# Ledger of designs, part 47: designed miniproteins, single chains

Each design is a single chain, and the fold is of that chain. pLDDT is the mean over its residues in the fold that is shown.

## One batch from the design tools (miniprotein)

Design m1612
Fold by ESMFold2-Fast:
Structure m1612 (fold): chain A 95 residues (1-95)
Amino acid sequence: SLEKNREIAFAESIITLYGILAKFEAERRGLSQEEIDRLLDLIDRMGEKYVEKLKNAKSLEEIQKIIDELKTKLDRVRAVIRAGGDAVAEMERLL
């Protein structure tokens, strides 16, 4: 449906924005380039998983739940970066 395609595009935009923000916060926190590259790869993989979930969604309520879960997970990873925790381990746990 048009609505589903719009929500997929919105989810892809969220993934892109969170990747940019996570990279900025990780660089500011002094993470190594290897850790940053791994973190961004894991964010992209989570994005692919959630886009697949959205494609298989059967209702607008399910779509909204999937998007809310994605945002919650990405917000958690960013919170871990800001707290100086292991964001790569947290991302691997949330995948």
Scores: mean pLDDT 86

Design m1613
Fold by ESMFold2-Fast:
Structure m1613 (fold): chain A 86 residues (1-86)
Amino acid sequence: SEEEKLKKLLLEAIGLLLRAIGLVIEVERKLGEVPEEVKKLFEEMREAFRELFAAVDAKDLEAAEEALKRLKEILEELEELVKKLL
């Protein structure tokens, strides 16, 4: 069902956001500060997550899938940046 698909997308998005939070914490712990580029990517992650949550609430599967795709792309950029910094 569309409801089960939306629930699965939301759970995946929550996992991605938790991973992003973990990366930001690791950067702050190792460097003593969070670089502005990391902060900007994390803000983009929060915005994409908000868009996904709004799409799920509206039961808009297409919008939810697009938001999840954006979230994955931003997380990949954040992971690459963190790997270069640490």
Scores: mean pLDDT 89

Design m1614
Fold by ESMFold2-Fast:
Structure m1614 (fold): chain A 78 residues (1-78)
Amino acid sequence: SELQEAAGKLLAGDPAVTAADVELVFTNLLRLYETGGRTEQLLAQAEIRRILAARPDALALLPPEVRAKVEELLAREP
């Protein structure tokens, strides 16, 4: 799927990753965080941190609204 392809590129640090790929992955993780229970929230936080470890510049590719939500989520304690 497009989401799986985008996530794979991000985790591999692929230079071919696009802003659209980054937005697709982070938007889906934010949805998981916002609509899920405690387990889903922890999984979303862990996956976002994992992606940012592989690609630290990914936040710069996000729309400002999405970036702000991701930064807020990361500031919260587990």
Scores: mean pLDDT 81

Design m1615
Fold by ESMFold2-Fast:
Structure m1615 (fold): chain A 89 residues (1-89)
Amino acid sequence: LTLEQKIEQLKQSIKNIDALLQLSKQQAIQRMEQNGLAYAKLLGSTQLVRQVQQQAQQMRTLSDQQFRDILQQQKAELEKQLKKLEEEL
């Protein structure tokens, strides 16, 4: 991947997290699980199917606040990576 392609992927990932933050915890987890399972099945990876299901189960055990904090932390991490890559262009 070129630096430009990595930047585009990070921007898309940040937008995806922003969309999830607009949903309820239950709706966000369901969307993440469905998207992850569809992707894993497309790749024919039973291991990815299992990982997606385990991640969804873990997220369901979290409080709404803990779930929101995790998404915001992931977004902040991606924004930090994006800023570093944009500075390298």
Scores: mean pLDDT 82

Design m1616
Fold by ESMFold2-Fast:
Structure m1616 (fold): chain A 85 residues (1-85)
Amino acid sequence: SVEEAIKEAFEEQKKKAEQKGIEVVEYELSFDEERGVWKLKVTLKNKETGTTLSGTIEIPETASPEEARRTVENALNSLIDQVTS
C-alpha cells in the first residue's frame, strides 16, 4: 500500500539520518481527503550543531507504492542534507 511504502521509505531514511548524526524528533503521517494527498511531516535535528529543520512531504493518492517511496526518499535526503550542512 501507499501507506506502507511511505513508512518503509521513512524508516530507511531515518536509519541513514542516524548514521549522519541526524535525529528524527517528530513524525506525523496524515491523509488529506479533500486534496487526495498523504502528508508526511518530519522534524530533524543535527545532534552536533543543534540545528532543527521541519518539512512536509505530500504524496498523491494516485502514486504507486514505488513512486511514493521515491518521493519520500528524495525529499528526506534533501532535508537531511540541509540540516547536515
Scores: mean pLDDT 85

Design m1617
Fold by ESMFold2-Fast:
Structure m1617 (fold): chain A 98 residues (1-98)
Amino acid sequence: SERRRRLAELARELARLAEELLKRNPDMPEFIKENVRAEAEFARLLAEAIERGELTPTQAGFALTAVLSGLYLVARILKDEETLKRVDELNRRAAEVL
């Protein structure tokens, strides 16, 4: 399914965004780093679950929204404008697929 492929791709891009956020902000507080690492792992597992057809589009959409919201909040705390812009782009792409 094209929709399934696009949702899995979006989840992978969120995992990559979380990894990039960690690399750009090496001095962020450890409790925030742990949260971002958890988001990256969750996004990777989400992509795999979507590809295996384990989730409905609605379930995948809910999970993607949770990751997007988490990364948005961390980016705001860190004042990481680059990540904020990318989250906005990915939110728009998610709306097009859902």
Scores: mean pLDDT 88

Design m1618
Fold by ESMFold2-Fast:
Structure m1618 (fold): chain A 67 residues (1-67)
Amino acid sequence: SPVNQLIRELTILQFRLMALQTERDLLQRWIQRGDLSRRPALEATEREIQDIERRIQQLQAQIRALQ
């Protein structure tokens, strides 16, 4: 069903978001310890988190509309 497809996509993105949040936290920790070379990687990771969060919100809205 369309709902089941959206739920599968949502689940995949939620796992991806958790992995990226862990990566962001590790990058922030390295930067706090003085490794400023990791700042571009942190900015890229934060951008990807925002994109995934936006997609999750869209999927949640679509799932609600189909209920």
Scores: mean pLDDT 90

Design m1619
Fold by ESMFold2-Fast:
Structure m1619 (fold): chain A 77 residues (1-77)
Amino acid sequence: SERVRELLEELKKALEDKADVSTIMNLIAELYRELDRDPSLQELREKFTEALKEADSVPDLEQQREILLKMIDEMLE
């Protein structure tokens, strides 16, 4: 999906630029909605939710950012 790719690239930029938490959370929510609407993207949705759970388990914001960036790079391939 073109929209999923655009949201992944925008989320990657926001994470690299260390944007505020509300900006990052809004992009995560939009990306989750787009992944949830397309059953052909089930594997990407599962990868996304696993990365979010991993990030949520870590109290350090920088480690959370690195987990999400790694997930985005893998999803963009």
Scores: mean pLDDT 83

Design m1620
Fold by ESMFold2-Fast:
Structure m1620 (fold): chain A 81 residues (1-81)
Amino acid sequence: TLVRMTAAMGIRDIRASDASEEAKRLAVEALRRAEAAPTAEQAGRILDEAIRRLSTIDPEAARMLERAKRGILAAMAAEAA
């Protein structure tokens, strides 16, 4: 699905980054949970919580997750149409 592909790309970008292992684990877990979420609202809440936590740990990783969030929500909207 488009959502799965978008989440996989976000995970690859985060894993390839210079972020800490803690930040990478948090971001990857959030992306996987968002992919599995039944609604865009739930996916958004999962990602917003992770972004909030990452903002205090690794602001650059938080920015990357914000970009991935926009992609995932757009993909979910496209698949719902």
Scores: mean pLDDT 85

Design m1621
Fold by ESMFold2-Fast:
Structure m1621 (fold): chain A 66 residues (1-66)
Amino acid sequence: SPLEEGVQLLKEMAELIKKSKNPQIQKEGIDLINEVMLAYSRFTPEEALEVMKKYYEKIKELIKKE
């Protein structure tokens, strides 16, 4: 379901941020996760999942920076 897939992506995003060694990257990653959580308050689960996939890509790119 979109909810289950969204929860799994959120957990993966949080885990990537948690493993970062850079406090600034952790802060920026947390800000991105907060933006994604706002999507669930504004959109259907299906729409929120599409936004979450987009933010997952942003977080992966952020983590590649040290």
Scores: mean pLDDT 77

Design m1622
Fold by ESMFold2-Fast:
Parts: sequence; structure tokens; C-alpha cells
Structure m1622 (fold): chain A 72 residues (1-72)
Amino acid sequence: MMAEAEEHARKAEELLAQPITPENEEEAFRHLREAWRLALAAEPNDILSLEGVDEAARQLVAQAKEAKARAA
């Protein structure tokens, strides 16, 4: 389970390191969402609720996109 969560997180990082496209943003969001879902299933965390997972993943993708835009 954790190895799968790590794989999803790694793929999201790789996608966010590439030029930002709508496709890469959507794929990165899906990978982050799945990575956190798997991590929460293995190690329940009261701080990250199921409702918060999608919002947290969306925020992380948005922050990465803003960081790339500001770096240019």
C-alpha cells in the first residue's frame, strides 16, 4: 500500500516538474489524490479528513502551478 502511494506521489511530482498543461495538471491532481487516499487507508490521520483530501490535492497543484509561473 505505501509503495503504491509513493509511486503516485512520485508521478505527480514528475508531472508538476514538466511544463504545465491542463492534462499534466489533471493527471498530477489524480495521482496526488490517490496517493493520499492510499496513505490514509494505511495510516488513518484525523488531521486529513476524506473531505479534505481533494481540497488539499487541489491546493498543492495550484501552489506548484503558481511557483512555476513565478519562476518564469
Scores: mean pLDDT 70

Design m1623
Fold by ESMFold2-Fast:
Structure m1623 (fold): chain A 86 residues (1-86)
Amino acid sequence: SHMEEERLKEMILQALGLILREEEGVKDYESEEAAEEELERLEERLNNLSEEEVKKIKELIEEALKKGALKEEEAEKIKKKIEELS
């Protein structure tokens, strides 16, 4: 469904955002403009995932699951979607 597809995309984009933030050292988003620019970069990255990025995303998803930030169903869907994209 459209809602499920959009949700998976948002969760993948969030995972990529965490990876990019870690790599680039961007820790705080004080403005909506900065967040919007980050989302645009994440969408570009989503279409060109490396094997290393896929690994990091899976690790972040598992960590989020352990912390209760993600539901098991959502995490499994994201992992499957990432494998399809890579």
Scores: mean pLDDT 64

Design m1624
Fold by ESMFold2-Fast:
Structure m1624 (fold): chain A 83 residues (1-83)
Amino acid sequence: GKKEEIERALQEVEDAARAVKEAEERFKKDPSPENVALLTGAKLRAIGSALQVAIVGPEDEEAIKRAEELAREAGIEVKPVPL
């Protein structure tokens, strides 16, 4: 059902956010081109995973908000306004 799909999508966001944090630690220790690429890839996956929650459950505002929160905690801004 829809709920299981949304829960799975949220789990993917959590996994992707964790991968971003791990990639940031690797980059901090060794700012090589390889670690820049890994960090960039991890951030793109996290953005895609957060968007997937909205695609699967566009009516589930709480799930979308949770996905945005997880992305933000990983340092990924999904909001279009830089200050």
Scores: mean pLDDT 77

Design m1625
Fold by ESMFold2-Fast:
Structure m1625 (fold): chain A 82 residues (1-82)
Amino acid sequence: MTFDEMLDEFFLDFDPDRDGVITREELRAYLARLSGREPTDTEVEEFFLVFDPNRDADVITREQLRAFMERALAEAGVNLPR
């Protein structure tokens, strides 16, 4: 699986309609599924702000998610599995 394919699958879990954005409601649903519990509004907002710290929109775009992940990996100098 390539990084782009992984990102596409990750984004699709948030945005099954493929409109190119992730809403707070979609993010909340995803976090609830991952954790097995209902996330708090604070947890959702903190996670949202990691991708959109400037609050340029009411949604997270695929490009913002990509940029965040690429930045995190580059700064960490992580040895990625092949």
Scores: mean pLDDT 66

Design m1626
Fold by ESMFold2-Fast:
Structure m1626 (fold): chain A 84 residues (1-84)
Amino acid sequence: MKFTPEVLKRLTFEELQKLSRDERIEFVRTFLGVSDDSGSAGQLAYALEQILNGEYKSVEELVSKFGRLQEGVRKLYEFVESLK
């Protein structure tokens, strides 16, 4: 899937859950404007997976696990919640 601003506006919660790992990495790169190929996009894609699966007790607990990427994780959480 090619992620454009128009595609991002049309994504449903269920469509996000069906994304592959590689598609989640591409999604977070596009959504957050991350150009780092070395690992930040992969870590943010993992955070997105935790958000989609509900594998956290609170957003504060989830965010605290990602150190310098905390703002990106919060933006992903807010986006996912906006789709519900």
Scores: mean pLDDT 75

Design m1627
Fold by ESMFold2-Fast:
Structure m1627 (fold): chain A 63 residues (1-63)
Amino acid sequence: SRAELLRQLEQKRQQLDEYTQKELDYYKKYQETKDESALKESLDYGVQAVAAAAEVAVLEEQL
């Protein structure tokens, strides 16, 4: 249903925002510390953010 699609879209947008924020937070940590583990976490969250953005786009096309 449209209501279910809107619920899923809201949930995926929140997930995208969370992954994007964590990518930025870990990248900032990397810039300050030069800790390569922080860079790896930032890149991993970046990949998850791209995947979430694609899922948001698919859900928006179904509305």
Scores: mean pLDDT 89

Design m1628
Fold by ESMFold2-Fast:
Structure m1628 (fold): chain A 62 residues (1-62)
Amino acid sequence: SEGAQKSAEGAKEAAKKGDAVAAAVGAYETGLNGDPQQGRRGVEAGQAGDAEKAAEYAEKGA
């Protein structure tokens, strides 16, 4: 969905800035509009401080 793709792009931009919290938010939004399992894993990665992994899961969830 377009909403999931937009949220995943936001998570990728956050990861480029090292912002794990913003990347987790992007993964959460991607889970709501796309694959909820991938979104959840992205939130877990972002909460652990891994912004790049959070963005990776958001991409998979879109």
Scores: mean pLDDT 83

Design m1629
Fold by ESMFold2-Fast:
Order: sequence, then structure tokens, then C-alpha cells
Structure m1629 (fold): chain A 61 residues (1-61)
Amino acid sequence: SLREEVVEELMEKYGVSRALAERAVDDAVAFLEAFDLPLTRERVLPLAETFLEIELRAQKA
């Protein structure tokens, strides 16, 4: 599934846990659905990366 592909890519790229990657993807999907935007890899992946980077920055601060 698209969700699993993006979760695996985030785990590989950022070295984060599955739980954290899943939360970032779920947040991205919820955002896209709220604004009636297409659920495509090209939209989900960059948005999930953005949410993940915000979480990682918050943990570091």
C-alpha cells in the first residue's frame, strides 16, 4: 500500500521507529483528506517528511 511504502521509506531515510513514521504518514494523510487533496505518493511523502522533521526538531529543542 502507499502508506506502507512511505512508512518504510521514512524509516530507512531518517532511522526512526515504525511508530513515529506511521504517525507522520497518518498526519499527512489526515491533512490531505481535510483539504480534499489527492492521496498520491508525490503529495504524501513530502508532507510526511515535513511532519516528521517538525517532531524530530521538537524532541531536540
Scores: mean pLDDT 84

Design m1630
Fold by ESMFold2-Fast:
Structure m1630 (fold): chain A 63 residues (1-63)
Amino acid sequence: MEAEIRALAEAGDTVGIGELMAQAVRERDEERLKLINKVLAEYSGPGDAEPRVVRPEPPEAAP
């Protein structure tokens, strides 16, 4: 299980990872989803941590 996710992450196979996530969602296997997320964080963690938003959300200031 974990080894397969790690192999896909190392290869950059987002399609394979997406399929595993979809199966876990359909089976309501939250533990598998957590495992996938943990493995992805280990490979995508070096300075990223999902900071995709360059600008802050619009509904914040409004003073």
Scores: mean pLDDT 66

Design m1631
Fold by ESMFold2-Fast:
Structure m1631 (fold): chain A 77 residues (1-77)
Amino acid sequence: MKEEIEVAKEIIKLVEEGKYEEAIKLYIEYLKKKAREAGIFNEEAAAKSIAKLEKQDKKEIAEKLKELAEEFLKAVE
């Protein structure tokens, strides 16, 4: 829970600073870490999801991640 809150806050900060690529990278690395810890990491599925993200507008993705992070923080506050 504490790690999730810290990641959410960092994503919001990076997006507000215009660091869209860094926000997306942080989110992807966090998901990979959690999937590995849960024993559900699938390398093929992860690569496919990342490829879809790379084809989209990075600003649009980062802004959507900020919205999700803000919703998460509201749910845990």
Scores: mean pLDDT 74

Design m1632
Fold by ESMFold2-Fast:
Structure m1632 (fold): chain A 81 residues (1-81)
Amino acid sequence: MERERDLAEVERLAEKLKNMTDEEKQKYANIASEYFKRWDDPEAVRRAIVITAAMIKALEPDLSPEEALEWAEKQLKKIRS
C-alpha cells in the first residue's frame, strides 16, 4: 500500500520535472542529495528515493515508475552495503 503511494508520487513528480528546465531539474537533484546525507532519518531516505526515481523517470520516459523506484532503491542498498 505504501508502495502504491510511492509509485503515484513518483509519477506525479516526474510529470512536473519533465516540464521543468534543466536548471530546475538540477535543483531537485541537489535536494535529493541533501536527503541522502540524512540517511539516519527514514523519512528523509524515503524522500530521497522517491525524488531520485522521479528524476530518472523524467530523463528516461520509457521507464515505468516501478522500474525507477527499483533503480533508486538499488543505488541506496549499494551505499549501505
Scores: mean pLDDT 74

Design m1633
Fold by ESMFold2-Fast:
Structure m1633 (fold): chain A 67 residues (1-67)
Amino acid sequence: MLSGKERLEALDEIFAALEAMGIPVTMEMGQVALILLEQGYSAEEALAIILEALAAGLSAEEILEQL
């Protein structure tokens, strides 16, 4: 599992990628990314999961409720 510092760095990577794609980064999206990283996913894997869920029509809140 990532340390707290490594997890914050991974979060910054995910947020930067989402913002570059025009996807709003909410507090709920931050929690989704954090939980995925805590489950052992890399920043790229977590981003892929988030993008797939958003493409399926889920909001950040709905994704968070499923985790």
Scores: mean pLDDT 80

Design m1634
Fold by ESMFold2-Fast:
Structure m1634 (fold): chain A 68 residues (1-68)
Amino acid sequence: APAPLTPEEILRIARVAERSTKGGHEAAGLTVTDEQAREMAIRAAEKFADEVGYSEEERQAILDELEA
């Protein structure tokens, strides 16, 4: 089994979700505000956590980093 997620890994995952969401919209030629990009990143991170099978605790930690 992979090692438990560290705070650094949680932050990295949150940042990747945020960047991927914003980059995808920019590539599609869409104008997105920073607030909208954050909301989309939160949803993307939640979906990503569910897809890869992270625990509720790990999912909450990723969301906390995006909301900070």
Scores: mean pLDDT 64

Design m1635
Fold by ESMFold2-Fast:
Structure m1635 (fold): chain A 97 residues (1-97)
Amino acid sequence: EAEEKARKLYEETRAAIRAGDMDKVQELAKEAEKLVKEHPDNAYAWLALGLSYDALGEKDKAIEYYRKAIENAGDSIEDAVLALFAAVNVTALENEK
């Protein structure tokens, strides 16, 4: 299922960011881009993409993709947590000077 693949991409993206592996972050961003083109309603895929571009310093793209994650979040508690995380990251990026 696309959601399981997106959750894996999200977790791998977080791990790569923690390791400082920017080459891996770029690789995972390309996988997430493919996934959102095939499944544009997948909130975790948009979140993984937002995290990747945030880590790469592409702030405008990160904000756009975090907003897409919020827009596509479902009605579950897990999706509510995802939406809150994305919203906090958008606010942080918009207030970054």
Scores: mean pLDDT 81

Design m1636
Fold by ESMFold2-Fast:
Structure m1636 (fold): chain A 71 residues (1-71)
Amino acid sequence: SRIEELLSRIEEVVERMRKAAQAGDVPALDRAAAEFSRLIRELYALGPTPEQLEKVFEAARELARIREAVR
């Protein structure tokens, strides 16, 4: 489904942001963060289940901490 595809892409973006942050690659981190925001916005518009949102909230919380540490 489209929701499952978006969840998979969100997981991939989270991994890319983590690697970019560890490498100190701010431009790559910024690009991945922008993509993450777009995917979240699209996912929310589709009305995901609470179970599907749980993984998203966990990922978003982690990425917010990474983002703050770099800025």
Scores: mean pLDDT 77

Design m1637
Fold by ESMFold2-Fast:
Structure m1637 (fold): chain A 82 residues (1-82)
Amino acid sequence: MLQQLQQLLAESQRQRDLTAQYVANGDLDGAQQAGFEGSQKANQAAALAFQSGTDQGKQIAQESIDQSTKGQQLVFDLQRKL
């Protein structure tokens, strides 16, 4: 469970990094796709962390949600500039 959670968090982070790269290049379609995938991985990580029933799990779930929100904000900022 913890290893699977770490993999989902790492994949979410990777998609957020890709989203930032697409935003820097002005690629809205790429940014939207990477942002969506990152959000899905973050939500899956949050669900697993919540099932752990631990304070650490709750913290990891909140971090996953925060990462997803930051990714979506980058996409919105690009969309508003174009």
Scores: mean pLDDT 77

Design m1638
Fold by ESMFold2-Fast:
Structure m1638 (fold): chain A 76 residues (1-76)
Amino acid sequence: MEKKKVEEFRKKLEELVEEFRKSSIEEMPKIAEKMEKEMKEAKEWGDKSSPETQEEIMKAIGEAVRRAAEIAEEKL
């Protein structure tokens, strides 16, 4: 079940990163807030999970943050 939850989280972050890429500069802060909320919620349930699950969550967060930063650099 935890593995499926991590996969759903990764997919949600990928969708938000894609939304961020397609958004206007004015819309980007709102999408970033959505991403931060999803990441915070994942860390909360991750703290109650195995170390392996925590590592996968942190890796997914790192990947999403890097991609979002690249998008912001291209647009700003």
Scores: mean pLDDT 81

Design m1639
Fold by ESMFold2-Fast:
Structure m1639 (fold): chain A 65 residues (1-65)
Amino acid sequence: MLSVEELEKRVKELEAQKNPDAAEVNDVATQGARRALQSKDEKERERANKIAIRASKLYTETLKK
């Protein structure tokens, strides 16, 4: 499972791509949501939740033509 720092870097990289892989975007969204649920640190939960939202939004964009 990726750290919050790694997930944040990954979502930023995917956002910068013209054609991000939908499966990779969905994986980051899923891992971010899981981290937001499981982390006991409030700051880490907030960061993970923001990553999950960003990745979910990007995933929706990858499904549009």
Scores: mean pLDDT 79

Design m1640
Fold by ESMFold2-Fast:
Structure m1640 (fold): chain A 59 residues (1-59)
Amino acid sequence: SSLEEERKRKEQIEKEIYEALLDMIEAIKKLMIERAGVPEEEAEKERERMIKILEKEME
């Protein structure tokens, strides 16, 4: 194996984690609107806040 293989494997795992967390953020927004009666604009701001936190954690 090469350093390139290790890098690709790490990138794939990071991508899978990122995609799973994005799906969860979208699910939270949907639940906020549909079940909690949060206005769409407020739910969108919360989605943006969560994405910003995720981006910071993923570097």
Scores: mean pLDDT 83

Design m1641
Fold by ESMFold2-Fast:
Structure m1641 (fold): chain A 88 residues (1-88)
Amino acid sequence: GTITLQATITIAGDANVAAIQRRIITAIQQIPGVLDVSASAPIQLADGNYQFTLTITVDSSLLDATTAAILAAIQQIPGVLSVQITLI
């Protein structure tokens, strides 16, 4: 079966947001158990930082390992300030 995750990601306002979003998507797509990734357009927050959401379809048999790998991959990218992952 499959399960859908939503990741909410905040990017530093002085960073190249489009380049960071592409790096995140590419890194996630390489993780075993990731089946599909879609991204919202980034929006600028009142503090000058940017935020977007990813909708990630994962293999339910690999959920825990895949979720941990997604979190680690996003957190390793310079310019990422925060990431929150929820089941939807």
Scores: mean pLDDT 88

Design m1642
Fold by ESMFold2-Fast:
Structure m1642 (fold): chain A 84 residues (1-84)
Amino acid sequence: MEEEEKKKALEEAEEEAKRTLELAERLGKYDPERARKIKEEVERELKNGKEGDLTVAKGSLSRIRALGEEVERELREKEEEARR
């Protein structure tokens, strides 16, 4: 069922979004403007996914996941530099 698949995609998107927002909050100590833009993008993607069709929800999940991976890599680099 499309509705069930959309629910699953949105649940995964919300999980990835929560993780990405948490990483963005930590990144904000080093780059507050970038952290703000990441939060805005995550919120926009979640809203679009909830209001759109299954394809939109899956696209939202994919984009949030990719963003989260990018933020995690940048955060690790910044944290390593800052802890010197």
Scores: mean pLDDT 82

Design m1643
Fold by ESMFold2-Fast:
Structure m1643 (fold): chain A 64 residues (1-64)
Amino acid sequence: SMEDARRAAEGVAGLPPGGRRAVAGALAKSGGITSDYTAESAARGVEALDEETARRAAEGALKA
């Protein structure tokens, strides 16, 4: 689902930092990360990314 991944990346990159953090946390949980500490670390990383880097990171996180 490369097209879905690209669409998701564009959506995430366009969010304010708080929105990007929330989406990253939800994705970490759905990916099987049960530790809130690890999910929060992932969310902080996404919040700190610029728009282009966030888009590429989301594209890399494709999952069926």
Scores: mean pLDDT 56

Design m1644
Fold by ESMFold2-Fast:
Structure m1644 (fold): chain A 101 residues (1-101)
Amino acid sequence: ALAAELAALKAALAASPSATLLGTLAVVLQNLGKYAEAIAALKQALALDTAAAALLLALIGVSLLNLGKLAEAIAALKQALALDPSNAIAQAALAAAEAAL
């Protein structure tokens, strides 16, 4: 269950913080509709490992879009595409955000 997975991930992260665990936590939080908490986890992941910046920014943009923060979502998604123009998540989310304007 997602709730049990969330509890296990939070416990693992408290024992050994990592960008990978924070990314996994953010995906579980998004699936639970906890978009603000997902954004916080993704920002922590980005602070620990910038190598995944394009993907993390795309996921931040998706979470912002789900919160209705269209201007912030578009900004994050454009930054993701500036780093990786082939990022399918950022491309799809940006199209959805612009259509919602």
Scores: mean pLDDT 82

Design m1645
Fold by ESMFold2-Fast:
Structure m1645 (fold): chain A 94 residues (1-94)
Amino acid sequence: SAEEKVREFLRSQGFSEEAIEFGVKVYLEQPAAVALAVAAEQGDLAAIEELIAWLKELKEEIEKYLPKEVAEQAVKEIEETIAELEELRAELLA
């Protein structure tokens, strides 16, 4: 299965079992996250708020489960995306 291939790949890269299961979770959540991002770009305020909440949770889990050097770049990109979404939300509410 695609899940098992993701597990095998991450294990081959030396990730911990906790990081592997987190990676599988993110892989499974990705289609919903992409749909939220598309709706957010179209000005759906509820989608923007839900995507911000999901990204904040993802950031906390990345910091918890991934090695520091891998986490630092991903966290930076997530923080930049959250800031852009918060700016978009503020613009739509003005």
Scores: mean pLDDT 81

Design m1646
Fold by ESMFold2-Fast:
Structure m1646 (fold): chain A 59 residues (1-59)
Amino acid sequence: RPLTPEERAAMRAAKAVLDGASLEEVQAIIDEAKPELTPEQYERVRKVVETVYQAVKDA
């Protein structure tokens, strides 16, 4: 099955976090996907990415 815009945004942002991107760079990736997302989907992606970012920083 093809990835949804929400799944693509989350995966791209998570990969950037793992590659050592700054929070600003990660936010830019999410913002690029914003026109393809509902406000609810956008909030979900941001929450997931913030969780991944914190986990990577805490590890």
Scores: mean pLDDT 77

Design m1647
Fold by ESMFold2-Fast:
Structure m1647 (fold): chain A 57 residues (1-57)
Amino acid sequence: DKKFLEKLKEELEQQAKEAEKEGNSSVAEMYRYALENVEKIMEELKKGLKELEEKLK
């Protein structure tokens, strides 16, 4: 779960850098936007897990 999102984040960062090296700024922006969305999802999952832990304890 978290490992998948962390790997996805790393791949998106690498793809953004690759696109920048190739001069595809639009494509690089798309990957950066996706990276921001992944970070938001990770933050929401972190909050959800804390709420779930409090319910179980």
Scores: mean pLDDT 77

